Designed miniproteins, single chains, continued (2). Designs and how they scored, part 66

Each design is a single chain, and the fold is of that chain. pLDDT is the mean over its residues in the fold that is shown.

## One batch from the design tools (miniprotein)

Design m6279
Fold by ESMFold2-Fast:
Structure m6279 (fold): chain A 74 residues (1-74)
Amino acid sequence: SGPETIGRAVRHEADRFREAAPEAPEAAVQALLDASERAFGAKDSTEAAAHAQEGGRRLRELTPEELYARAAAS
């Protein structure tokens, strides 16, 4: 799968997270959206995957644990 597939997957994750935890900080959801855009612009799948992983890491760090747990269970 190419950068486009990874970018779409991260965007889908952001949309699902927003639905499951609408109270989450905007910065946390924005980190996934930024990661999705970086993945789409990546030169290869390895770089796209690295952007996706960083986005997920930022989401976890910026989100209160209770809200993150609720979204992860959805």
Scores: mean pLDDT 85

Design m6280
Fold by ESMFold2-Fast:
Structure m6280 (fold): chain A 83 residues (1-83)
Amino acid sequence: SLMEEVEKLLKELEKLAKEGKYGEAANTLAKIVELAKKLSVEDQKKIIEKLKELAKTLEGIFKKAVEKYVKILEDHRKEVEKQ
């Protein structure tokens, strides 16, 4: 499923960030956000929370990159929920 693909990418993102491979991590993060926009609102919220938890473990420019993508995904989710 799409959710399983996004969860697999989240594990890869966490591994790359722990290894200090921030360039590859940023590419993986962008792919996660693109795919997450296609998920249900409920699953988007789950991905947002996982990314927020990851951001708490990070510092510097990459933490700011994760926080920026969290905002992009939250803004997208709010637009999708508009009636």
Scores: mean pLDDT 84

Design m6281
Fold by ESMFold2-Fast:
Structure m6281 (fold): chain A 58 residues (1-58)
Amino acid sequence: SAEVEALAEYLRSQGVPADAARAIAGAAYKEALENGGGPEDAFRLAERGAVDYMRRAA
């Protein structure tokens, strides 16, 4: 979706590889929806996911 793509593009600008960025963005939107949240919650979850990914990749 356009929202997942925009979030993935943002994560890529923060240094996350394309495949990981898309996976993190998709997972964040899914989790936000399952918990009754919205795009802002998805953004928060994606940012945390990106931080955790970069920490593990280092």
Scores: mean pLDDT 81

Design m6282
Fold by ESMFold2-Fast:
Structure m6282 (fold): chain A 75 residues (1-75)
Amino acid sequence: SMEKIKKIEELIERLGKVMTGQATESEIEYLSRELGLPKSLLRKAMAGDTEAQNIISEKVLELIKEKIKLEKELG
């Protein structure tokens, strides 16, 4: 559905903020809840921890692939 695509887009945008060190604590809380990721992992990625950033990058790629799949199924 379009609602699922929009939610994935929002998650990708907020994870982008984590990767650039610009996420707020509210955004970290939201991402932790929605993606089932530990808040400590998101904070480490925001601080530039390489291992944490690699895990977040893999999650972003997973979300991008899911979004593309959903878009193809709708169009």
Scores: mean pLDDT 86

Design m6283
Fold by ESMFold2-Fast:
Structure m6283 (fold): chain A 61 residues (1-61)
Amino acid sequence: SIEEEIEKKIAEIEKEYGRDAALLFSALIFRKEQEKNRPLTKEEIDELAEEAIRQWEEHLK
């Protein structure tokens, strides 16, 4: 399911970038789901993961 894809991506981000990066990703997912008022696609999940990682890495500079 799409929820399993989100949970998997959260776990991957937490493993590589830490809990705060994973929490940022979760927040971006929640916001996008509210904006779209529908379940997200796998493509949207992957794009939001890339955005969360980019924002988190920029924050650490």
Scores: mean pLDDT 82

Design m6284
Fold by ESMFold2-Fast:
Structure m6284 (fold): chain A 65 residues (1-65)
Amino acid sequence: PIDDLKNLLNKLKNSESEDELKNIKLSIADLIEDLTGISIDKDEFASLPKDLAIDIVEDILKLLS
């Protein structure tokens, strides 16, 4: 659901731990697949810089609203 993606985005913005950031990105990739039906490489998404991952999620949320 969109609210779960918003919650993960907020966690991503507020986290500075490498392990936490990786886990949040993996969870975001799963939710984006569920919401869009587009297959996402989880390892590739988890390797994205934090700022780029935030921008992508914000853009997706704007498109879904």
Scores: mean pLDDT 81

Design m6285
Fold by ESMFold2-Fast:
Structure m6285 (fold): chain A 72 residues (1-72)
Amino acid sequence: SALEEARRQAEEAAARHGIGAGLASEVVDGETVYHAVVVDARTGEVVELSGTDREEVLRRALEALARLRAAA
C-alpha cells in the first residue's frame, strides 16, 4: 500500500540519518490520498499522517521532523 511505501522510505532514511520521512500517494474512490511517515530510529517513534491535502500532510510531517530533531 502507499502507507507501507511511505513507511519503507522513512525507515530507510532513518537508518542512514537517525530520523527519516517518507511520502507516498494513492487514489481511493477517485480521490488522491497522501501518506507521510516519520521515523526516529533512536527512539523507535513512528508518526503516520494521511490526508487529501498534500501541503497539509507535508506541513504536519515537517513539524513532526522538527519536533523529533529538537528532542535529540
Scores: mean pLDDT 85

Design m6286
Fold by ESMFold2-Fast:
Structure m6286 (fold): chain A 100 residues (1-100)
Amino acid sequence: SARVQALVERLEAAALALARALLAGDLAAAEAALAELEAVARELLAVTDDPELRALVRRTVELARELLEGWRAGTLTVAQLFGLVFDILGLVEEMRLLVS
């Protein structure tokens, strides 16, 4: 429980770093934030068997990858990029409430 809570807090920090990178227009910082988010997600999936938490973690990684791919390719509008960030932060809040 305490380890799972700490990993969710690290996932939140990575998601907030991704949001800050998007606000700054810093693609390199966003790539670093995605790498940390994916690393924390792997650790979280290794220590929990909760199917709801696992689904939220996987969806968070999917949206973060979609954000970076769409930003790098120029296929998403600024509004769509911020929409993905808000969705990611919403999933992290659901995880935080689930592990409380």
Scores: mean pLDDT 91

Design m6287
Fold by ESMFold2-Fast:
Structure m6287 (fold): chain A 76 residues (1-76)
Amino acid sequence: SVEEAVREAERRGEKAAKELLKEGASSREAAERAAEVAHRTAMERLPDDVRVTRASAEVDGETGEVRVVVEVEREG
């Protein structure tokens, strides 16, 4: 489903960011990677009539908390 594809994309982005943070990457680098991974995963899993309108991530530099958001829209 679209809902499951979005959730999986967000989870994969979050995991990628957390792995980079453990390796000593900056919050900015981790957020950029999370957004890239989330966008790519969503594009791979979504039906052809659904578009990704936003893929973004935020990382808290103190806690290492990662938030990933994927927004989608139907083409028709």
Scores: mean pLDDT 83

Design m6288
Fold by ESMFold2-Fast:
Structure m6288 (fold): chain A 93 residues (1-93)
Amino acid sequence: MSKKIEEAIKLIEETIEKLEALPVHSTAVQNIIDSLRELIEQLKEGKVSEEIIEVLVITLKEAAKLLKDAGDEEAAEILEELAEGLEKIIESS
């Protein structure tokens, strides 16, 4: 496993813990948690490449916008923080 994938997995795991710690879980937040867990397994199994991290950053930013528009501002902030962290990993070359 590459160092970038290992760092990405750690950030995703920390993000799942933050989302699960929220006092109320909407269906949208639960679906995001489930998707992130599945992605961790795929990354650990080598089924997806580092290029998925770039796609994930875009997807997370869009998901955060939708959550914010729905009034789920705390979950949106958590996803924005994950997207920023993942961008730093891919930029570190």
Scores: mean pLDDT 81

Design m6289
Fold by ESMFold2-Fast:
Structure m6289 (fold): chain A 91 residues (1-91)
Amino acid sequence: MNEELAERAIELLREAARASLAGDFEKAVELLEEAKELVESVEEASKELLIELDAAASFAIMAGYLAGDKEAVEKAAEVGRIVTEKLKKLL
């Protein structure tokens, strides 16, 4: 279950990045809000999945920045912070 939630969050972060780059800022923000809920719900995930989540969140931040989607940048950064705190507990 936790691994499936993490994998779904990775998909949502990648979809959000594509939405920002396509100029669909409303969709990007909605996808990032859903990804945040999933990441917050993950109690246990492999270090490998957490690294992939961190990479996906970083990509979403970059995509939002390049597209000028300020709200998406803020939300993706929040997701990245949650993932980083989970990853730090495993190091």
Scores: mean pLDDT 85

Design m6290
Fold by ESMFold2-Fast:
Structure m6290 (fold): chain A 146 residues (1-146)
Amino acid sequence: LVEEQVKSMSKNPEPTIELIKNILKELGVEIPDEVIEEGLEIELKLLKTNSKADRLAILSAALGIAAVKSGVLSKEEAIELSIKLYNYLLEKFQFKLKRPKEVELEFIRLMIERYEEILKLIEQEDYESLKKLLDELIKEAEEKAK
């Protein structure tokens, strides 16, 4: 049902509100359309950095960040949601991992923990500092996952 759209994301990566909403419904989670839309906007801003981060990890973390910012979920609930979303996307669509799964899950957790710093840099349009932060969080995730 959502498989073709997710496969097209690897070639021309523009996820839709409908795709994310359908995935969240399968996961048993209800998030308002406005929060999903904000999450997709955050993802696009994060992708402007050209960081070494995995795209599915960025997408999963961005939706979690939007949920925390909106007050719909706590940080802990958003981390759990983002991890479930990432695992769903990997298992269902068999995307090639850039790093071990445990590193990507820790990276998602760290992004949500640092959501206020990420949102501040996005608001300032400071994509160079945002790239540096994302690269630092990847390195921290690699060190913690050993």
Scores: mean pLDDT 81

Design m6291
Fold by ESMFold2-Fast:
Structure m6291 (fold): chain A 70 residues (1-70)
Amino acid sequence: SEIEEKLEEMRKWAEERAKELSPEKRDEVLEMMESMEAELKRLLAEGKLTLEDVELQIKVFEEAVRALLE
């Protein structure tokens, strides 16, 4: 599905960015990613998840990761 493809792309992006971070910041990125994926999977199981919700959550996550790279 398009949602699953976007989540996979986000995961790959985050893992690549995390390689540039200290071990502590990498753990923070991975924890944020796991928390977001768990919440999105919960909403998907409830039939309440929209593509816009996924895109918004990915954007928020990407901005948080970029802040850690500065």
Scores: mean pLDDT 78

Design m6292
Fold by ESMFold2-Fast:
Structure m6292 (fold): chain A 77 residues (1-77)
Amino acid sequence: SVEEKKKRLAEEFAKGMDDLVEIKGLPKELAEKLKELFLQEDWEGAIELIKTDERLSEEEKEILIHSIEQGLKVVEE
């Protein structure tokens, strides 16, 4: 179902946040907040948090937001 696919997507994005902290130097506090929002399936809140974080470059923000939007689009197919 779409609901099961969205839950799986949320879990995968949440796990990916730990990897981004370790590999790409994503701020740990931001990663922890994003994990919480993803597990709540609060996609709009996650995108807003990314957009407003002063520690991320505009390029990093675009990459993260695009990944979220494309993931959601794929699971809705």
Scores: mean pLDDT 82

Design m6293
Fold by ESMFold2-Fast:
Structure m6293 (fold): chain A 110 residues (1-110)
Amino acid sequence: SVIEEIEKLLNEALEVFKEALRTAKTPEELKEYYDKILELVQKAVEIASKNLSREAVEKIVEVLHEFLDKAQEIIDDTLEGKISVEEAEKKLNELLEETKKKIREIIEES
């Protein structure tokens, strides 16, 4: 289903974020992971665009932009030492579940 395909790509994006938090030592190394995350998110938008109404796609794009912005804030806070990697992973898991819920609601109401 469209929901299952989008959720799979978002799960993959979360794993890339977690790998970045565990392995990246510099902002430059983090940017390489970010490019991979953007590719996965773009694939999710492409799946939505092929299967859903324009209005649903616009809402999903807004949700995905919010996801990326909030994930970036979590990463920045981690790199600045404001939160631990463990706390960051917890926040990213919670952010992903909220993002999936919002996308599911958009698709089910369309």
Scores: mean pLDDT 85

Design m6294
Fold by ESMFold2-Fast:
Structure m6294 (fold): chain A 87 residues (1-87)
Amino acid sequence: SIDQFDSQVTRGIGYFRQGQFDQARHSLRGGIIGVGRSLNVDPMDLARIMSSVMRSFDQSTSMSPDQAQRRIRRSMRRAYDQMVRLG
């Protein structure tokens, strides 16, 4: 559900702001995989979406915390919208 996805995004951002980047990646990946599987998104499309989000996450590690949080939220919201359209 979107509530579970939003919870994973919030948790991931929380870890990111604490400098726990591995935990942040794990939470964000979990959110994408959970929604993608629930909506029966094609594995190749899911891999492309995941790659895009992880690239955005990596770029966020060199930004200010506020800029990083906004970028991560935008990237995750875009991923969710793409998965809903593909499922």
Scores: mean pLDDT 88

Design m6295
Fold by ESMFold2-Fast:
Structure m6295 (fold): chain A 65 residues (1-65)
Amino acid sequence: NSSLPVLTLRLPATGHSPNTAAGLLALGKQFNALLRVEFENGNSVLVDPADSLAEVERKLAAALA
């Protein structure tokens, strides 16, 4: 159970920069919010501000495969 608000983002499955994971993590930390990222390929990622950058990168790579 998390008391953090959830922000839902919809993103394309292509055209992402290598900085996408870092940007999502920074956004989550700045707003103290969970980010639910839904991709147009039907995959999704939940980014927690407590995640490491490596964890976000791993989640993002799996969702964009």
Scores: mean pLDDT 80

Design m6296
Fold by ESMFold2-Fast:
Structure m6296 (fold): chain A 80 residues (1-80)
Amino acid sequence: SEIDKIKEYMKQAEEQMQKATPEEQEKIRQELLELGRKALARAIREIAERLTAAGIVPSVEEAVRLLSKAFGLPVSLVLE
């Protein structure tokens, strides 16, 4: 899953952080935060599709709106 890919990337980034300069460490942190937001948006989309398929919510779009609000993400980022 996308979340599992991000966890693996984070683990690799932690190893790089131990050998990196302070400027490189800040760049790695910013890249991790951006990747985390993108991965969360993709995970929300996948969860929304599963909830819709299970009949828990009437549409993927409504599920995305609810989850985006809960996680503090803009709906436009998730519905791309």
Scores: mean pLDDT 73

Design m6297
Fold by ESMFold2-Fast:
Structure m6297 (fold): chain A 75 residues (1-75)
Amino acid sequence: EEKKKEDFKKIVKEFGELSRRLMAAKTPEEIEEVLKELQKLRDKVRKEYPDDPTAQALIKALDSMIEAAKKKLEK
């Protein structure tokens, strides 16, 4: 379906933007903001496409980025 393709394209774009923001983040506040947005995006993907293999791969990528953000906050 066309909507599913557009949704995944938007999710991938948002993930890329959040990844860049996380790499550029220098303060705990900036990292926490990106972490919140990553968690929100993950929950949205899980809710909308729970059984989709592409969505599952995106969720794994999001989980890895969330873990990286948490580790940055612990330093």
Scores: mean pLDDT 81

Design m6298
Fold by ESMFold2-Fast:
Structure m6298 (fold): chain A 90 residues (1-90)
Amino acid sequence: MSPEELREEIERVLEEIRRLVEELIEKELSREEAEEKLRRIQELARRLGELLLEAERILSPEEWAALRAEVERRLREIDELLEKAAEKFR
């Protein structure tokens, strides 16, 4: 995978995770629908991990540091949204 393709794939995965978490918060979902979305989020999180390992291998140290910082920032935002989603179902 090229560095450009890798960055596009990471962005796509992060955006899909965020969208699914927002749906968990905003929509009236059945327990089964919520569970299915959570499983999809877990699958995407694993895929993101694989992409980050590839990024560390192929990017320069400077490019990797910048990408990692951006991903960590976005993951913190997603974690805050996941906490709100969890509160809704209790």
Scores: mean pLDDT 82

Design m6299
Fold by ESMFold2-Fast:
Structure m6299 (fold): chain A 84 residues (1-84)
Amino acid sequence: SELEQRALELTGRAQRLIAEALSLTLSAEEQRELQAMIEELSSLAQKVGDAIQAGDWEEAEKYLREFEEKVAELEAWVEELKRR
């Protein structure tokens, strides 16, 4: 329940950051970097969901922590772009 709520909150945050990045004028290189980050986040979200479905709470927590770290990386990347 709490883990699922945290996953939902982080997914919403990631979606908002992606939307913000897409509202900016991005170079072809920056678009590829954003796409790579989206793919990593999607992969981690799937792994969290799979672990929850399997009842593997330790694995779910590990992937959720990696997801949270990647969301923080995305946030820092978007903030850097906004300052340019």
Scores: mean pLDDT 87

Design m6300
Fold by ESMFold2-Fast:
Structure m6300 (fold): chain A 75 residues (1-75)
Amino acid sequence: MVAVSESDDKTTFGVSVPEAGTYTLKAPETFKDGDVLEVSKAKDKSDKDYYTVKNGEITVTFKEAGAYGVKLVKK
C-alpha cells in the first residue's frame, strides 16, 4: 500500500512506497490529463523521472522503497 500526503496548494504530493515496483497513483484533483509530473527521491532531487497524467492517474516505477516527491511541471 502506498501512503500519499498532499501539499496545501495540491500541486505537490509526497508518496511513501514499501518496496520498489510499479504503482498506479490517483493524481490530486488539481492535476489534469496531459499534465507532466516530476517524481524525485526526497533525499536526492537530481534523480528525476517524468510521467504524464492519464484518466486522473499516473503509473510510476519506483527504483527503491522510501519517500518520493511528486510535483506539477510548470512551463
Scores: mean pLDDT 70

Design m6301
Fold by ESMFold2-Fast:
Structure m6301 (fold): chain A 67 residues (1-67)
Amino acid sequence: SGTPFSVPAGPTAPEELAKRLGIPLSDAERLVKAALANPEGVLVDVGDLRVFAWREGDEIHVAAWPA
């Protein structure tokens, strides 16, 4: 289990999430889009991870654990 982290909710967010979570950029782009579209957060399965992501101000917060 990783410590929850955040990234700026800007153009670099997908690349930073892909790098930090070890997931494909396409999955990270989808995760960022979903987090921005859902003010209460989004829970998704990506590869071997279950990821909860939510926007808080100018940041996207992420908690990830094994699926």
Scores: mean pLDDT 83

Design m6302
Fold by ESMFold2-Fast:
Structure m6302 (fold): chain A 59 residues (1-59)
Amino acid sequence: SPLQQQKIQQLEEEIKQIQAQAREQAAQTSDPMEATLLLFRAIAETSELQVEIQKIRRS
């Protein structure tokens, strides 16, 4: 439905924003471990949103 497609688009934009912010923060740290942890946290958060998108798509 159009409402489901709109929700998916909103979630995809949120994923892009999370990834962009994490990469920016990782680039600003001098600690490679901290940079890695920031990126892995973003992967975990975006994975949850991807599951939500898939749930909507399978409805």
Scores: mean pLDDT 86

Design m6303
Fold by ESMFold2-Fast:
Order: structure tokens, then sequence, then C-alpha cells
Structure m6303 (fold): chain A 67 residues (1-67)
């Protein structure tokens, strides 16, 4: 495998784990707080998605600097 593909796949796996954790936490909060749980869940998911995208972008940039 190329170093680029490996770095991006590792970052994508980490991003997926962050989103999965936020989804689990969001579901628990939504169950405990029906009126505000969905709003909190949405905010957690957006924050996790942004963090994941930044990880993938950073991994891609780091490999490009070696080319």
Amino acid sequence: SSAYAEAVLRAADEAAAIVAQAEAQGRELAAKNPEKGEEIRGKLLLAAARQGMELVEQAALEVEEQL
C-alpha cells in the first residue's frame, strides 16, 4: 500500500471511531433529555464530524509534504 493510502485510512478509521462515540453519547443524552437531547446530539455529531475531517486533511497534507 502507498503511504498516502495508509495514512488517510488510519485517519478515516480514527474519525469513524470519534463519530461512533459521539453517536452513542448523543443517543444516551437524547434518551435522558427528550426536549434537548436531540439538539445536544446534533451538536456532538457536528463537532465529531469536523474533528474527523480535520484529521483526514492533516494526514493527506503530511504525506504531500514528503512527495
Scores: mean pLDDT 79

Design m6304
Fold by ESMFold2-Fast:
Structure m6304 (fold): chain A 97 residues (1-97)
Amino acid sequence: SKEKEILVLELAIMFVKFGIDASKLSVEELKKRLIEALMKVEGLSEEEAKARIDELEERAKEAGISLEELIDEANKVIKELKGDLEELKKRLDELRK
């Protein structure tokens, strides 16, 4: 679905932007790393950062994709595009049109 593709690209962009190697982390460790990065890089409070991750999980559930599958697909796209952040952003923008 279009929402699955959007979620994959949003997560891939976060991994590249925050320098997170998700292939070496459990889902729980990855969630913690994303919260820490949102606070440090985006200036969010801990409550706001946790809410962002909870929203991502809810959107994934509604789209019918597990977090594990979402992480795997994000890693696959990053590898395909060689971590090109600008190309990831371009693909996301094209899906939102």
Scores: mean pLDDT 84

Design m6305
Fold by ESMFold2-Fast:
Structure m6305 (fold): chain A 93 residues (1-93)
Amino acid sequence: AVAARAEELVAAVEPGMRALRAGRREEAARLFEEVLGLDPEEVRASSDKEVLALVLRRLEEELLAWLREAGDDALLAEIEREAARRERMFALG
């Protein structure tokens, strides 16, 4: 179930990620707004690394919300630890 949901979310963002890698910033901004609700202006103003961080954070939020509903407490704790670790790494950069 978890793997299927993660796969679904990854598949949903892949067109936006391909557009970003191809330098099609406007298309990437539109696709990420449609799929993840990211602010297109924030995507346009951000570097590729910053956009990747925004996408990953949003994917974790979506998966976390789904897992809370599914009741997988052990995996929820692991995802929350990884999210906290990433926030610390960005605070140091």
Scores: mean pLDDT 75

Design m6306
Fold by ESMFold2-Fast:
Structure m6306 (fold): chain A 66 residues (1-66)
Amino acid sequence: ASAEDRQRLLDGARAATSGSQAAAVGAEAKKIGNEKGAETAFRIARERGSGPLSAEEREEIARALE
């Protein structure tokens, strides 16, 4: 994965406001081989469903993508 792909992914994680957006971040993380980031994003997406994400959950996804 390119540095640009990684930056887009981090921006997406911090902009995620719903469980479905967190799931989209997880799918992109999996495509670039970031298994830990994908697992964290999918877990939060499952827990929230269609519900809103907290700022803390968005940062948890972003940190897992590091």
Scores: mean pLDDT 80

Design m6307
Fold by ESMFold2-Fast:
Structure m6307 (fold): chain A 92 residues (1-92)
Amino acid sequence: SSLAERIREAVDRLVEAIAKRLEGDERKESIEQARRMGDLILSYLPQVSDATADRVIELIEKSAEAVEQGDFSKGASYLTSAALTVVGDLVE
């Protein structure tokens, strides 16, 4: 799989985890936020190193695992760390 495909798969896993744990407007808003963050990461993927992309995938997968365990705070923290990892590579 390409790095872009792996990132999409990791984001899809996170979205599924959110969908199983939340309902109504909170579910919709949280899924939209996760997808927007994923789209932002994907838009900068051509500008980051493969090592940074691998780390971002790991962090999104950890975010999904945290949400699967019901820890939304930890999930949000890992997703934020994924975005910051992309930004960090871009400002080097």
Scores: mean pLDDT 85

Design m6308
Fold by ESMFold2-Fast:
Formats: structure tokens, C-alpha cells, sequence
Structure m6308 (fold): chain A 74 residues (1-74)
């Protein structure tokens, strides 16, 4: 169902943010952090497409949140 897709996307987004923050704390390169962001974003968008328009809109919002969080880690 669409609600299952939305819940999964939000969980993945939260995980991506936590992983990006962990990598930044451990002194990982910006390139390494950006790869995690790219891979996480692709996964969320793929799930969004599979679950329909509402899930896709949530995936796009979560991708923006992840990118904003990473910019603020600089």
C-alpha cells in the first residue's frame, strides 16, 4: 500500500541522515558522504515510483531533506 511505501521511504531517509552525520563525525571525505546521499536518494526515489504518486512526492521531499542536512555539515 502507499502508506507502507511512505513509511519505508521515511525510515530510509532517517537512516541516510544518521549515516551522513556519522561519516562526518568520523572525518570521512565529502565525496564519501555524497556517495551515501546519492545511493540513498536513488533508493528512496525507486521505492516512490513503485508505490505511486504520494510515495514519490514523499521520496522527493526526503531527498531534499537529506541534501540540505549534508550541506549544513560543511
Amino acid sequence: SSSNGVSLIRRIGDGGILEAKRLAKEGASLETIRKVVEDTSKLMLSIGKAYGKRAQEVAESEVERLHKTVRELE
Scores: mean pLDDT 87

Design m6309
Fold by ESMFold2-Fast:
Structure m6309 (fold): chain A 88 residues (1-88)
Amino acid sequence: EKFEKTYEKTKEVLKRKEEISKIPDEEEAREKLKELYKEFEEFLKELGVSIDDIFNEKAKEAREGIIKAASDILLEQGVKKEEIEAEL
């Protein structure tokens, strides 16, 4: 249930962040972003979920994406797949 609530809240926060990014008043957009992040942080603390846990998951996804992109480029340049797999 905690993961379900975190997932739903994260989707809500991301949607609201996108809406805030469209506000032409930069001052208003910044204030609304601060309120949104504070609300999200308080929600996570209430559930006992660390923001670091979420950042670690996103960092892992980003790292995997970079490794895949690098591997694909090396394959296109004629580096052997077996050699790439041995180093990753």
Scores: mean pLDDT 64

Design m6310
Fold by ESMFold2-Fast:
Structure m6310 (fold): chain A 91 residues (1-91)
Amino acid sequence: SAARDEAGLLEALLRMAAAVAITAFENEGRLEAAKRVRELTDEAVAAIRAGDLAAAAETARRLAEFFREQGDEEGARTFERLAERLAALAA
């Protein structure tokens, strides 16, 4: 169950990173950006829980692209790393 344990850790890391980003966007008054992060995070978490780590990796990559579009390079790098770890676990 090492893969299951790792998936659980990646879910926790994804949710933590998203919570930090949502709080930052809300503090900046960027409510639509905060909403989009919630939506994509919920999709990624649902995919992890369904065992579809490839879909989770793709959604985490979409999160990274969204952060890049918002000008948040640090957020983009965080979600890119999470996407790579999910993709590696899916292989």
Scores: mean pLDDT 89

Design m6311
Fold by ESMFold2-Fast:
Structure m6311 (fold): chain A 61 residues (1-61)
Amino acid sequence: SIEEKAKKLKEVADNLQAAVDAGEATRARYPEQFSPLDVEGLRRLREAAEKYKKEADELEK
């Protein structure tokens, strides 16, 4: 159903956001452990979280 799809997209978005939050917290504490590629990885995870959240919100309209 549309409701099940929206729920799954929200779960994916929430999990990605939690991963970004954890990664940013680790980066703030240990910035020397983050290469430019690691920083780019966090940026892409944030973009993915925003994309899936937007898709879920559109399905609930």
Scores: mean pLDDT 84

Design m6312
Fold by ESMFold2-Fast:
Structure m6312 (fold): chain A 97 residues (1-97)
Amino acid sequence: LKEKIEEAKKLVREALELLKNKGDKKKAIELLEKAKEKIDETLKLAIEQKAPSEVIGNLALAGSLVKQAIEFVKKGDIEKAIKLLEEALRALEEAES
């Protein structure tokens, strides 16, 4: 699980860098969609492996926050998207603990 969580964190951090620097929004969305896919795969594995409920909960929270952030990027609310992605990174960090 930890390696997949680190991959998801990397994708979220790369998207955050683009959003904070007024970079390519389309690329940021692509990175976030890949992060969401990796979070969903990791969540499925966590459930199958009967990981602690805290790990499962934090992965589900991270996935929800990334999905919401994608919608805010599409609407042009970049500040809200950044806040949600920073919250998603905290949830992913908690899932590794």
Scores: mean pLDDT 86

Design m6313
Fold by ESMFold2-Fast:
Structure m6313 (fold): chain A 59 residues (1-59)
Amino acid sequence: DPVQRAVQQIDQAIQQIQNGDYQGAMQLSSPEAQQRIQQGDVQGAIQILQQQKQQYQQW
């Protein structure tokens, strides 16, 4: 299920950010979230990922 895989990747990316593994998080994140991480906007990256997760869960 593509939706379940996307949600799992987003959850893992958020967990990696919370653990301080920004390199791992970037490999699992959307380009928009990656840009926020690169800018040092960690909270913005988490917010984008949470919004994307909510969008997938509407399916």
Scores: mean pLDDT 79

